Designed miniproteins, single chains, continued (5). Designs and how they scored, part 15

Each design is a single chain, and the fold is of that chain. pLDDT is the mean over its residues in the fold that is shown.

## One batch from the design tools (miniprotein)

Design m16524
Fold by ESMFold2-Fast:
Structure m16524 (fold): chain A 73 residues (1-73)
Amino acid sequence: SAEERARLLREAEIARKIAEELAKEKGAKSVEVRPAEGGVVAFVFLDDGKVYIIKVKGDKVEIKEIPEEEFLS
């Protein structure tokens, strides 16, 4: 529905803004944003070998930092 698309676009905007802020502050080689699990997930791959995982679903935002080696496993 149009309402579902609007929610996903808002969630994607939030995830992208957080990801871009982290990339600017920490130094990142890539940023990926995609729909997942009824919301949006962003991945920020840092130059130092860490990954930030940003999950946005409705009004809930969760951020996790892991080593890139754990993400690729």
Scores: mean pLDDT 82

Design m16525
Fold by ESMFold2-Fast:
Structure m16525 (fold): chain A 58 residues (1-58)
Amino acid sequence: SKLVEEAKKLFLQGKIDEGKKLLEEAVKNGEITQEERDKLLDQLLSSGLTRAGRIRLE
């Protein structure tokens, strides 16, 4: 999904809130499921790229 690709780039740039908005939009458009969004968020946050603290999403 193009929205997912854009969100990943925003996370790499430290623009976490903007990346989260694009992932929510991808879910709304049916491009990914809510579970896939949560997995992507956990993966991006746990990789140490953001260091946003201890966030666990369902």
Scores: mean pLDDT 72

Design m16526
Fold by ESMFold2-Fast:
Structure m16526 (fold): chain A 68 residues (1-68)
Amino acid sequence: PEVLKAVSVENPYIEAEITLLSETEAEVKNLETGNKVKAEIVERLSETELVLKLLNNGTEITFRILER
């Protein structure tokens, strides 16, 4: 699986590891808390920006990819 290091565009203090599981599924790990949440890949805005919907609460977050 592809693992990406990313930050939230809405809140740049949220740093995450994103594991791409499929074309539509991802797992988001919050690097501060260590919590993992499954997410849906809603939209790929660019080569460096993804919109993910967190499955635990339905929140959509835009992530900027820092490292692949």
Scores: mean pLDDT 83

Design m16527
Fold by ESMFold2-Fast:
Structure m16527 (fold): chain A 96 residues (1-96)
Amino acid sequence: VKELGEEAIRAAREGDEEKTRELVEKLIEATKSKDVEEQVIAANTLGRVAVLTRDRELIERILEANAEMASTSKDFEVQIAASMAVIAAAVALTAL
């Protein structure tokens, strides 16, 4: 998950919209992992990608996925990470 996250951040910084979208979908799948640490890393990475990308649809997708995770997760660490990603995505949408 960490390597996937680093690749997603790089794609977003390079402006590779297609690759960024593919990697975001893989990170959203990682938020469904049974491993709390993987869920936290995926949520935090999605928040960082949301700030770096200019793709409104992708930022909205990140916002929706993390909002669902923040509301449904029973793990406090996952709830916090997902909530922070929601804030990052919301701020990114305002900056567009």
Scores: mean pLDDT 81

Design m16528
Fold by ESMFold2-Fast:
Structure m16528 (fold): chain A 66 residues (1-66)
Amino acid sequence: DEAVQRTLAGLRAATEAGTLTDTQAVMAAKELIYEQGLSPEEVVRLLAEVAGLSRERAREIVERAL
């Protein structure tokens, strides 16, 4: 899905630049879960593998998004 890929690309760029805020990450996780219909487990995986977050941070972000 282009919208999912665009969201993840933006998060990846912010992560690489060191500018990613928790608020930005939580809002993106909410979009992926509630607007795009992804499971919390899939969003944790995508945040870690595609957006470049640690698995621990990805889990914390998704828990806060729920």
Scores: mean pLDDT 83

Design m16529
Fold by ESMFold2-Fast:
Structure m16529 (fold): chain A 88 residues (1-88)
Amino acid sequence: EAEELLARARELYAEALKSEGVEAARLAAEAAVLAAKAYVLMGHAEVVKEGVALAREQAAAAVPETEEEAAMKPIAEAAIEEMERLAE
């Protein structure tokens, strides 16, 4: 189960690296959520919680300079919140 989630996360992340803008952000967010789920299943919930805290601080500090960046911010924030829920 955890290995399958990590494999899917790697595939989505590879797609994100070949994409741009909002689509890249969406694929990377989906990959991050799947990786977090796998890590929680492997007993690393504390590591995920710490990573979520750092990601949340980074997302809050980010000031979008374009409408595309403004659209990417809620995608990142939603993924961070889902990862936090998974680690609880």
Scores: mean pLDDT 79

Design m16530
Fold by ESMFold2-Fast:
Parts: structure tokens; C-alpha cells; sequence
Structure m16530 (fold): chain A 92 residues (1-92)
């Protein structure tokens, strides 16, 4: 099973379950594959579904990472600050 098959499986799980953890997991797989635009979209879905959770805090950190890769430093700063305020992620 290659990384693309794993990403497709994770996408199916996220679409069927609709939970923030599944969307976050899919985003991470796409981020590791260098597909930063898609990873950003799925991290945003994870935050939307569960905005005040540890998953959202982790998703904000990874969202910022993807946005830096895409050249959107200002939006990346906003998400980093949001993740820090939730008390999880970088040094929290």
C-alpha cells in the first residue's frame, strides 16, 4: 500500500465519519506528501468541526506550517497565535 492509497483511505474515513480527528489526520498525510494546498483545506475543516479542542490547537499549528509553505505568512501568524491560546502545540 503506497502513500496515495493511505491518503485515499483517510479521505474516505473523514468523509464517512465527519469528525475533526479524521480531517486532521488526512491533512497531516497530505502535508507529509508535500500537498500543502490540500492539507490547508483539511486542517481548516478540522478546526471548523471542533474549534476549542486539542485537535483544533494541533490543526492551527499545522495550518500555519502549510500557509508558510504557500507564502501566506500573515495568515500563518494568526493561526499560530490561535493555537497557542488553546494551550497545546508549540511549547504548550
Amino acid sequence: MDFEEIAEWARTVAEETGDAGSWYGLGRILYELGRYEEAREYFEKAVELAPDTSIAARAYGNLAGALIRLGDEEKAKEYLEKGKSLGTGVLS
Scores: mean pLDDT 77

Design m16531
Fold by ESMFold2-Fast:
Structure m16531 (fold): chain A 81 residues (1-81)
Amino acid sequence: MDDFLKAAEILRELAAAEPDPAVREIGLRRADYLEEIGKDESLIEKEGREAGLSEEKIEEMVKKLKEEVEALLKAAEEAAK
């Protein structure tokens, strides 16, 4: 939960430092998505079920998203050197 909200904040900071407006906009949109997931973790499950995905596929998507969030947190830590 908190990791998603923290990742969203980090993405916004990275986007604010990005000189390319198009890349910055992409970063901000991704940050908004992570913030929504952080506020309601069930959104991934709801969207997956509405899309007709199996529970196994939904679990894999959640795992992948958590891995991406962890990677983002590590990348931000390295960038903050």
Scores: mean pLDDT 75

Design m16532
Fold by ESMFold2-Fast:
Structure m16532 (fold): chain A 75 residues (1-75)
Amino acid sequence: IDSLLAQLRQIARQLPNADTILAGVDAIQTSLNYGDDATAIRAIDDMISQLNSMPQSPARDQAIAIANQIRAQIQ
């Protein structure tokens, strides 16, 4: 999970709303550190929703893929 979060941070810096997406990654990391999987999943779902509202790009599609991989590992 930590390596996927690091990858997501790198991809987020390539997006138009980098600060907003990075804040979302911080929320996911904090929730996971506290063992709050339910809050982490909600933060991931909110991030995927935000990414889907953006214009399609390779960076956006990679960010969605990584977010889905993190979500799958929290279960």
Scores: mean pLDDT 81

Design m16533
Fold by ESMFold2-Fast:
Structure m16533 (fold): chain A 118 residues (1-118)
Amino acid sequence: AVTLTESGGGTVAEGGSLTLSPKVSGADFSRYALAWLRQAPGRPLETVAVLSSDGGLTAYGPAVAGRATISQDLSAQTAYLHMANLRVADTATYYFVAIPVDGGPPVFGQGTPVTVVA
């Protein structure tokens, strides 16, 4: 079974930066597209960053474009999300998601809370 646990969340000051990282077991990342999603209370799930299964293509949500970077470490089988110039509006629970290229159901981590304070 694939197991995902996010780390690196917490409380951070506006204008600061953070790096989120998943601890992953049971996954070969070449078989998954990788994503970071977020959900603020009472709001829909929002895409933050996506990385293709071959690592060749990245995409970012419009609210974070230019401030977020997704990077893959193939030897560690992980994909970090770095966010700079944080805003109070970035406050949400952040989820790492592995999306099987074969059309199976996405695997979600448990989520890590991020709170940005003015």
Scores: mean pLDDT 83

Design m16534
Fold by ESMFold2-Fast:
Structure m16534 (fold): chain A 68 residues (1-68)
Amino acid sequence: MVSQEELDTALVEIEAAVIRQAVRSRGTPEAYEEAIKRMKELLEKYKDSSPRAQAILEDEIKRLEEML
């Protein structure tokens, strides 16, 4: 049985991985800015969900911002 928190965490991990692959493939500043925006939108969507999902998104945003 999968809890809602586990499901939300898995969905966030999948979506974050897709965004990460897209930015790595393009490698442009515009791709990084778009990825950061998409990650922030996911963070807002899941803000009252899994704390682990939020931590994953916050870490990804920080890493992408450091690449700009």
Scores: mean pLDDT 79

Design m16535
Fold by ESMFold2-Fast:
Structure m16535 (fold): chain A 80 residues (1-80)
Amino acid sequence: ARAEAEALAARGNALLKQGKYEEALAAYEEALKIAEELGDKRLQAELLARMGVVYEKLGEHEKAAEYLKKAAAIYHELGL
């Protein structure tokens, strides 16, 4: 399960490098669903941060800030 989420995140990174932003987001969203099923809050925060990077590449600065804020909130909850 976690290995599957990491593989999807890696696929998202490859798609992002190719400029396939919508497909990259879909891969990260699928990885996030797995992280949520696992209750892995740290992995959820990492995936939300990756999605923020995709939104920055799209020029969606407000959306990027939103996703980074969600990631930061989870890290704060974990005492990090």
Scores: mean pLDDT 84

Design m16536
Fold by ESMFold2-Fast:
Structure m16536 (fold): chain A 56 residues (1-56)
Amino acid sequence: GAASRAEALAAFRAALLAAGVSEEQAERMVDTVARRGRTPEELDREGTREALAAGV
């Protein structure tokens, strides 16, 4: 979990990279989430959802 939006976006990007997403694709996904005005909590949940979508 992150206290600020910038930290949450960085954590979400790191989670995507850890799940095997490419750097370019992770940046696009982070931009998409940022445009939707997500909260830090929602960004943490997006990382979890991505891991579940990867079958883990």
Scores: mean pLDDT 67

Design m16537
Fold by ESMFold2-Fast:
Structure m16537 (fold): chain A 60 residues (1-60)
Amino acid sequence: GDAEDTEGARNALKAAETSTDPAVLRAALAEARRILETSKDPEAREYARRAIEVAEKKLA
């Protein structure tokens, strides 16, 4: 549900911000991309976009 998507997106963003481990960053990126494609909740989508941006920058 929307609450689960928001929690998942927040967790993905937290993992992306706090980790430098490529495996953790890839997992956060995958989760955030899934949420962005499946969630209609604007808050979940915002956290997901931020998680993607942080994870992609660290993986570059």
Scores: mean pLDDT 83

Design m16538
Fold by ESMFold2-Fast:
Structure m16538 (fold): chain A 59 residues (1-59)
Amino acid sequence: SHMLSKEEAIERLQKEVGLTREQAEAILSLFGDEISEKDLETIIRMIRQGLAEGAARRA
């Protein structure tokens, strides 16, 4: 299994879903210093889904 560094995971969250560095760090603190690539992909998908739900709720 591939493990991502905390810095790489922060960059991915910032680029893929537009989180601030502070927000990305807060999410990653739940996982400690390491996160699997699979888990990070799941988080990104969940955030995108949550944002879509939030937009629909606003409409």
Scores: mean pLDDT 75

Design m16540
Fold by ESMFold2-Fast:
Structure m16540 (fold): chain A 69 residues (1-69)
Amino acid sequence: MPKPTDEDLLRSFGLMYVGIGNVLAKQGKYKEAAEEYRKAAELFREAGDEELAEEAEKKAKEAEEKAKK
């Protein structure tokens, strides 16, 4: 049973990057938060989870808008 499922790993990494982005956004580091959300979106897309990818992309766009002030 040592089978790494790329989909499971990609989804887990995506969730971790969303968490990092959330922390950065709460600290006002919106540009950095946007980068982490973008990484999460890419990982979710590679995992085939388009819905999670779209949510992460929305968070990235919101953070990018706040970063510009």
Scores: mean pLDDT 81

Design m16541
Fold by ESMFold2-Fast:
Structure m16541 (fold): chain A 65 residues (1-65)
Amino acid sequence: GPAAEKSAEAAKKAAEAGDSVAAGVATWDRGQIAGNPELAREGVAAARAGDAEKAAELGEQASKA
């Protein structure tokens, strides 16, 4: 939904700016995801690895479960 999309965009912007994508995605993951913890974990792992694009995509998918 819109909240997940906005959070994913913010995580991607943070990665481009520096070192906050992991924190952003993790906060979003805890706040909005109720149906798919496996995708949420993959999204956080991608963010920690520095792959903001993959993190945003997986996080958005998890929030829609």
Scores: mean pLDDT 59

Design m16542
Fold by ESMFold2-Fast:
Structure m16542 (fold): chain A 149 residues (1-149)
Amino acid sequence: NVEEIEKEISDLMNEIVELVLKGPDKEEQKKIEELLKKIEELSKELAENGDELARKKGYLTLAQTIMLREALKRGVENLKRLIKLIEEAGPFEALLEMHREGILSLEATERAMEYLALAGDLSPELREAILEALRAGDLERARELWENG
């Protein structure tokens, strides 16, 4: 039931946004971690068992949960900023900006980028070229490859 899973992911993500906007205490931050874990489980169900469109949505949400979990470890203000960047610029630009600022480790950036490439149906060659640009710290090259791939 793809539509029910997609709705549940959306509802859970909205709950995270509301908690972040309220300024969460330690117990509420723990609840955000639990919500992100549930989104990851549901997104894996879409990626593993869905049709082609559901799989791509699952990959996109998996990329976003990697970024959100990493940002939360660096503090609620970084999580809030990442949510705003995804909403305003999309997940790829959010990935680049959070990596540039050192909020996302290279490992987290590479893992999230692999899922973004799967969601965007990028060739293995283009995916590897983007990963190599990210490893080199060449964000302009990563953008060029993403925009023209």
Scores: mean pLDDT 88

Design m16543
Fold by ESMFold2-Fast:
Structure m16543 (fold): chain A 60 residues (1-60)
Amino acid sequence: AEDVEFLGELARAIQEARDSGGLETAKEVAKKLFEERGETELANSIAKMIDIGEAEGAAR
């Protein structure tokens, strides 16, 4: 239950960070949020997911 709520907040924070500072800022925000929660493996996983999405979408 708490993990689902956290993922929702994370997705929102990533979108806002991307709009403000681009993809690199979004990756940094995602890593910090997961690291603060002690989820280092999830931080690495989300960074890879963002890289895959960028490769497919060619977003800037």
Scores: mean pLDDT 67

Design m16544
Fold by ESMFold2-Fast:
Formats: structure tokens, C-alpha cells, sequence
Structure m16544 (fold): chain A 95 residues (1-95)
């Protein structure tokens, strides 16, 4: 169900944040990607953008600047579609 997918996505996103805070960037990326897929399936563009942004941050912390840029550009495109000027500005600073 949509409600079950939302709960599962939120749990993966929360675990991704925890792994990121622990410096476990590969595990963070895996969990954010799982959350992103579920948010995409339920049509939550804002949460998809947030997941892409956090994946970009994790790649940046790993020193993979090429992957970080790709994910920040994906997040930027969605934030522009959403009219989220603050996140557009933040994503542009990180590209």
C-alpha cells in the first residue's frame, strides 16, 4: 500500500541519516537510494529531492566529487520544479 511504502521510505531515510552521522557513507547511500525509490513510487518529489541531496552529500564526504555533482544536479532540478528557492541556492553552492 502507499502508506506502507511511505513508512518504509521514512525508515530507510532515517537509517541513511544515522549512517551518515556515523561516517558510514556507503551504507548511508544504500539506504537513501532505497528511500528515494519508494518516494518516487508514491510520487513524493520533495522527498526524492531530499534523498538525492543527501546521496550527493555522502559522495562528497567520500571524496567522490563527480558522483556528488551528479546527485546535487538531480536534486537541483527537482527543487527548481518545486519552487524551493532555499534548496536551489544550497544545491548550486555544492555543484
Amino acid sequence: SKEEKLKEAEEYFKKGVKYFEEGKYEEAIEHFEKARKLYEEIGDKKKVAEAYFNIGLAYKEKGDYEKAKEYFEKALKLYEELGDKKMVEKAKELI
Scores: mean pLDDT 92

Design m16545
Fold by ESMFold2-Fast:
Structure m16545 (fold): chain A 56 residues (1-56)
Amino acid sequence: SDPSEVEKLVEELARLASELTGKDYDDLYALAKRAADRGTSPETFREAIKELEKLL
């Protein structure tokens, strides 16, 4: 995977989760980045982003 693409997915997921839950963006970014570093696929991030967008 392209590292810059993964970084954008992590940023977008953290942003949407912060908007939806009211939780701190930096904390959510750290959690999403940890998941990416542990091998979570870009497809999993895209699916999560799509589900969060439906809730906004």
Scores: mean pLDDT 82

Design m16546
Fold by ESMFold2-Fast:
Structure m16546 (fold): chain A 86 residues (1-86)
Amino acid sequence: RVAEVEALLAEMQAIGQELEARQDTVPLEVLEEEAKEALIPLYVRLAEVLGAPELGERLAEALRANDAETHQELVEELGALYREAV
């Protein structure tokens, strides 16, 4: 499943780059909603592939609630799982 994780991370990176490129021309509120819509399914799938679906659900909730601190903590936890899987 390493190839699936790598594909998801590449897709997330591409979305991040696209959003960063648009941040000067699109209102921040619009970019935040687009980021949530694009990233939530990828985070949920990534957590599922890494064997931690509960983490993906918590990430989705934090993103929808605009809880940046919880989101950052959960992203670090997901990154630790990825490093263990690779």
Scores: mean pLDDT 74

Design m16547
Fold by ESMFold2-Fast:
Structure m16547 (fold): chain A 55 residues (1-55)
Amino acid sequence: MYTKEDLEVLINIVKLKVEEFGNTEELINAIKEGLKTSDLSEEQKQEILNVVESL
């Protein structure tokens, strides 16, 4: 199970990828696929998606 600190690390990694590659459909789809196979809760997945959509 992911801790709050682990979630913050994942959010920072997502932000760095968006900064490097841009907010492309391919990157968004890759993030969504990674979230589907992760052990993250639905609330944690939604938090990450909200960060991506706000960038």
Scores: mean pLDDT 72

Design m16548
Fold by ESMFold2-Fast:
Structure m16548 (fold): chain A 68 residues (1-68)
Amino acid sequence: SDVENAIKLLDEIKKKYPEISDLIEKAKEAIKAGNLEEADKYLQEIKDKYPNDLELNKLLREIVEYLG
C-alpha cells in the first residue's frame, strides 16, 4: 500500500539520519493516524533541517507522492 511504502521510506531515512529519529517517528504516527496535515508539517521540518541534502529531499518527495 502507499502508506506502507511511505513508512518504509521513513524507516530508511531513520537508519541514515538517527539524530532525527524522534521527528521520523512523529511523521510515521501522523501517517498511520491518517493525519496528513500533521504528517506534512513533520516532513517539512525534516526538509528544513537538511535543505541541501539531495538524497534526503528525493526520499521526502517520494513519501509525499505516496501520500497524495
Scores: mean pLDDT 86

Design m16549
Fold by ESMFold2-Fast:
Structure m16549 (fold): chain A 65 residues (1-65)
Amino acid sequence: MEKESEEARKRIAELALAYSGQLSPEQITALLQAAVDKLSAQVAAGTLNPEALVAELRDQLAAAA
């Protein structure tokens, strides 16, 4: 679980960097915070799905761009 949550966090950070030229820092920060909060909740519940979490963030970043 800890290794999976660390990998998910790294993927979230990589997505933020990929969209940094398309979105304002404020928009990226807000979407990242929401994704990290969701990640923490899923880890606490034992239901972590990194692929779904990363896909949802990617869709939100693409929709905002």
Scores: mean pLDDT 78

Design m16550
Fold by ESMFold2-Fast:
Structure m16550 (fold): chain A 99 residues (1-99)
Amino acid sequence: AAVEALRKAAETAREYAEQSKDIDPDVARGLETAARLLEKAAEYAEKGDRFNADVYVSLAIITLTVAILGAERKNHQEAVELARKALDAVSAAGDALTA
């Protein structure tokens, strides 16, 4: 369900934050921020507040997009890959909210 997808996306973002710490600390911080936003989205979704859940998912998408752009400018290709995989997980969880 949507709550489970959001929590899974948050855990994925935290895993990739740990992997990116020594590659791009800005990407690591972006992933940690996205994970916290996704946890809040899951809390709202669990309460049936899909509107606020969607707002927090959108904020996570923006956060990861900014992190990706920053890493691309630095040519930190591995960090770009990790952030893009996290973004894909967030997008899939967001789609589950609107199902």
Scores: mean pLDDT 88

Design m16551
Fold by ESMFold2-Fast:
Structure m16551 (fold): chain A 55 residues (1-55)
Amino acid sequence: SMAEEEVEELLKSDLSNEEKAEILEKGADFLMSLGHPILVEEAEKLREYAEKLRK
């Protein structure tokens, strides 16, 4: 899925887990703001991955 592809690419980067989480959170906020059902689901996935990175 789109969210999984973005997460995989981000996880391969040399950014810190905090920076990766912030990028995912910003992406999720943007998708959520569009109000489309499929994008809301993608946003929820991005937020879950961000939470895992912060743990």
Scores: mean pLDDT 76

Design m16552
Fold by ESMFold2-Fast:
Structure m16552 (fold): chain A 85 residues (1-85)
Amino acid sequence: GAAEEAAAAGGAEGAGQGVEGGKVVSAEILSAKETEVGPHKAVEAVVRATVEGPDGRVYEATTIGIADVETKHGRAASGDLKRVS
């Protein structure tokens, strides 16, 4: 097949990791439990989110997050992205 040129590389206001090109359609908490990270109390949550991408396609993402309850700092531990077509 012949490759055709598509001129669409105009993302000049993307400051590094500032890709805000995703709309959360829905979010569901699959599980949440109290845990401990060393001497601190934390909450481990598994969240399944449905996200509409910048191309208008719908994707399903599952993310595991751990949040320190005492310092209010949170970090995403892992995430899997699956296309729902």
Scores: mean pLDDT 56

Design m16553
Fold by ESMFold2-Fast:
Structure m16553 (fold): chain A 55 residues (1-55)
Amino acid sequence: AEEKLAELAKQAEAQGYPLLAKRIRDLLNSLKENPQINGETALKGAESMYDSVSS
């Protein structure tokens, strides 16, 4: 989950969505700080955010 989140953040930045990339990285950091956050749920949330802004 963490590796996929990092990759998705890089993809968002590469496509010109720096605010989305920051949000995904913040989510990744939250996942590391809060072990109660499910990594699969975090990844699905990030993917949904990406789909919402990528054309």
Scores: mean pLDDT 74

Design m16554
Fold by ESMFold2-Fast:
Structure m16554 (fold): chain A 70 residues (1-70)
Amino acid sequence: MKEEKLEEARRLMDEGAQALSEGNYEKAIELFRKAAELLKEIEDEMDSETVRLYVAAQLGAVAAEIEKEL
C-alpha cells in the first residue's frame, strides 16, 4: 500500500511537471496537490525520500499557482 502510493505520487509529480512545462497551470496544480495528498496519507511512515518528494509536490503546486496569476 505505502509503496503503491509512493509510486503513484511520483507519477503524478512527473505529470505535474509536464503540465507546468506546457503552461497548463490548472492541471499542474491539481496533479501536484494529488501527489501531496497521497504522500500525506503515509506521513506517519515518511523516510527522507518521501519527505523530499512531499516538499517537491508542495513547491510545484505553489509555483504553478504563481505562474497562473502572471
Scores: mean pLDDT 79

Design m16555
Fold by ESMFold2-Fast:
Structure m16555 (fold): chain A 55 residues (1-55)
Amino acid sequence: SKEKEIQELEKKLEELDREGVRATIAGDWDRVAEIQAESRELRKKLNELKKELEK
């Protein structure tokens, strides 16, 4: 269901946020940029799924 897809995407985003904090503390800016790019794509998909459910 779309609800399960949303939950899976939210879980992935939470994991990426934690990894992003760790990469920032480590000063690994290349990894931070990679995580930010992945998070943007996942947030875009998440927003599309949420909008479909709200219709």
Scores: mean pLDDT 82

Design m16556
Fold by ESMFold2-Fast:
Structure m16556 (fold): chain A 97 residues (1-97)
Amino acid sequence: GDRQLTPEDREIARALEELERAKENGDAERFVEAAVRLQLHIIEVELENGKLSEEERRAIEEEGPEVLALRRVLEQAEAEGDKEAAEVARRRLEELR
């Protein structure tokens, strides 16, 4: 890049590093936690900058940003066939309801 990273960019990069380490350790719970944190930072930045879709913003208003983040992680895990990560994400999603 042409500029110094913002604090928000650094938090996203940190979450990505945690995600990589969880993958190396085969820890599905830590993987989902790191993935949710990454999605929460992305959603927060998009919401603050008005770049979040209207449908996604509505979901946040009704269910909260953590539910949207978990749904994104669950959909990705299911699409990739990661049953362990999908099960952890689904369990956490149910606990929020």
Scores: mean pLDDT 77

Design m16557
Fold by ESMFold2-Fast:
Structure m16557 (fold): chain A 55 residues (1-55)
Amino acid sequence: MDDEEAARLAREGGRLFREGLASGDDALIQEGGKLMREGAEASEAGRREALRYGG
């Protein structure tokens, strides 16, 4: 996974995670969290993007 792809994955995961938290949808929270972790673990760019949404 390249840096740009990992960053996009982390951004999308962060959006799903926050939407799930706002709506109380456990499935969205879990899927969003999974995508954020995958992006963060794949590259430094993904990690920076995940921190932007998770902080």
Scores: mean pLDDT 78

Design m16558
Fold by ESMFold2-Fast:
Structure m16558 (fold): chain A 78 residues (1-78)
Amino acid sequence: SLIKEAEELAKRLVELTEKALEELKERGEISEEEAEEGKKYVEELAKAAIELAKEDPEGTKEKLEKALADAEAAIEAM
């Protein structure tokens, strides 16, 4: 189902963002508190995206796929 696909994409975005925040923290570019706030923020965005997927599953999936690709590219460039 498209909703399940959106949930999996959202989970992957959270995982990648958490990894990126941890790397930035280890490099001393952000504080422990900033990393924790970032993790909470992305979890909230993921929950919102899953709710949007219930109303527009195809459009939400496309947006999440683009966001995931953009996030992967940004993390690789770090």
Scores: mean pLDDT 80

Design m16559
Fold by ESMFold2-Fast:
Structure m16559 (fold): chain A 60 residues (1-60)
Amino acid sequence: TRVVLSRDVPPTPEAIERAREELLREAERRGLRPVALGVTPVTDADGTPLQRVSLLAEAP
């Protein structure tokens, strides 16, 4: 089974890298195998520009 984990973060390199690390740690905690990482620009409910960092992972 495939699972997508995501974090919406400020559009800075530091925030994006932190989000990647958090998602990889979350995947490890859940026993998931990381498959792919992606970053997509998004806007929150208040109109603030953010980056959505997503991890595609597989359950055993």
Scores: mean pLDDT 83

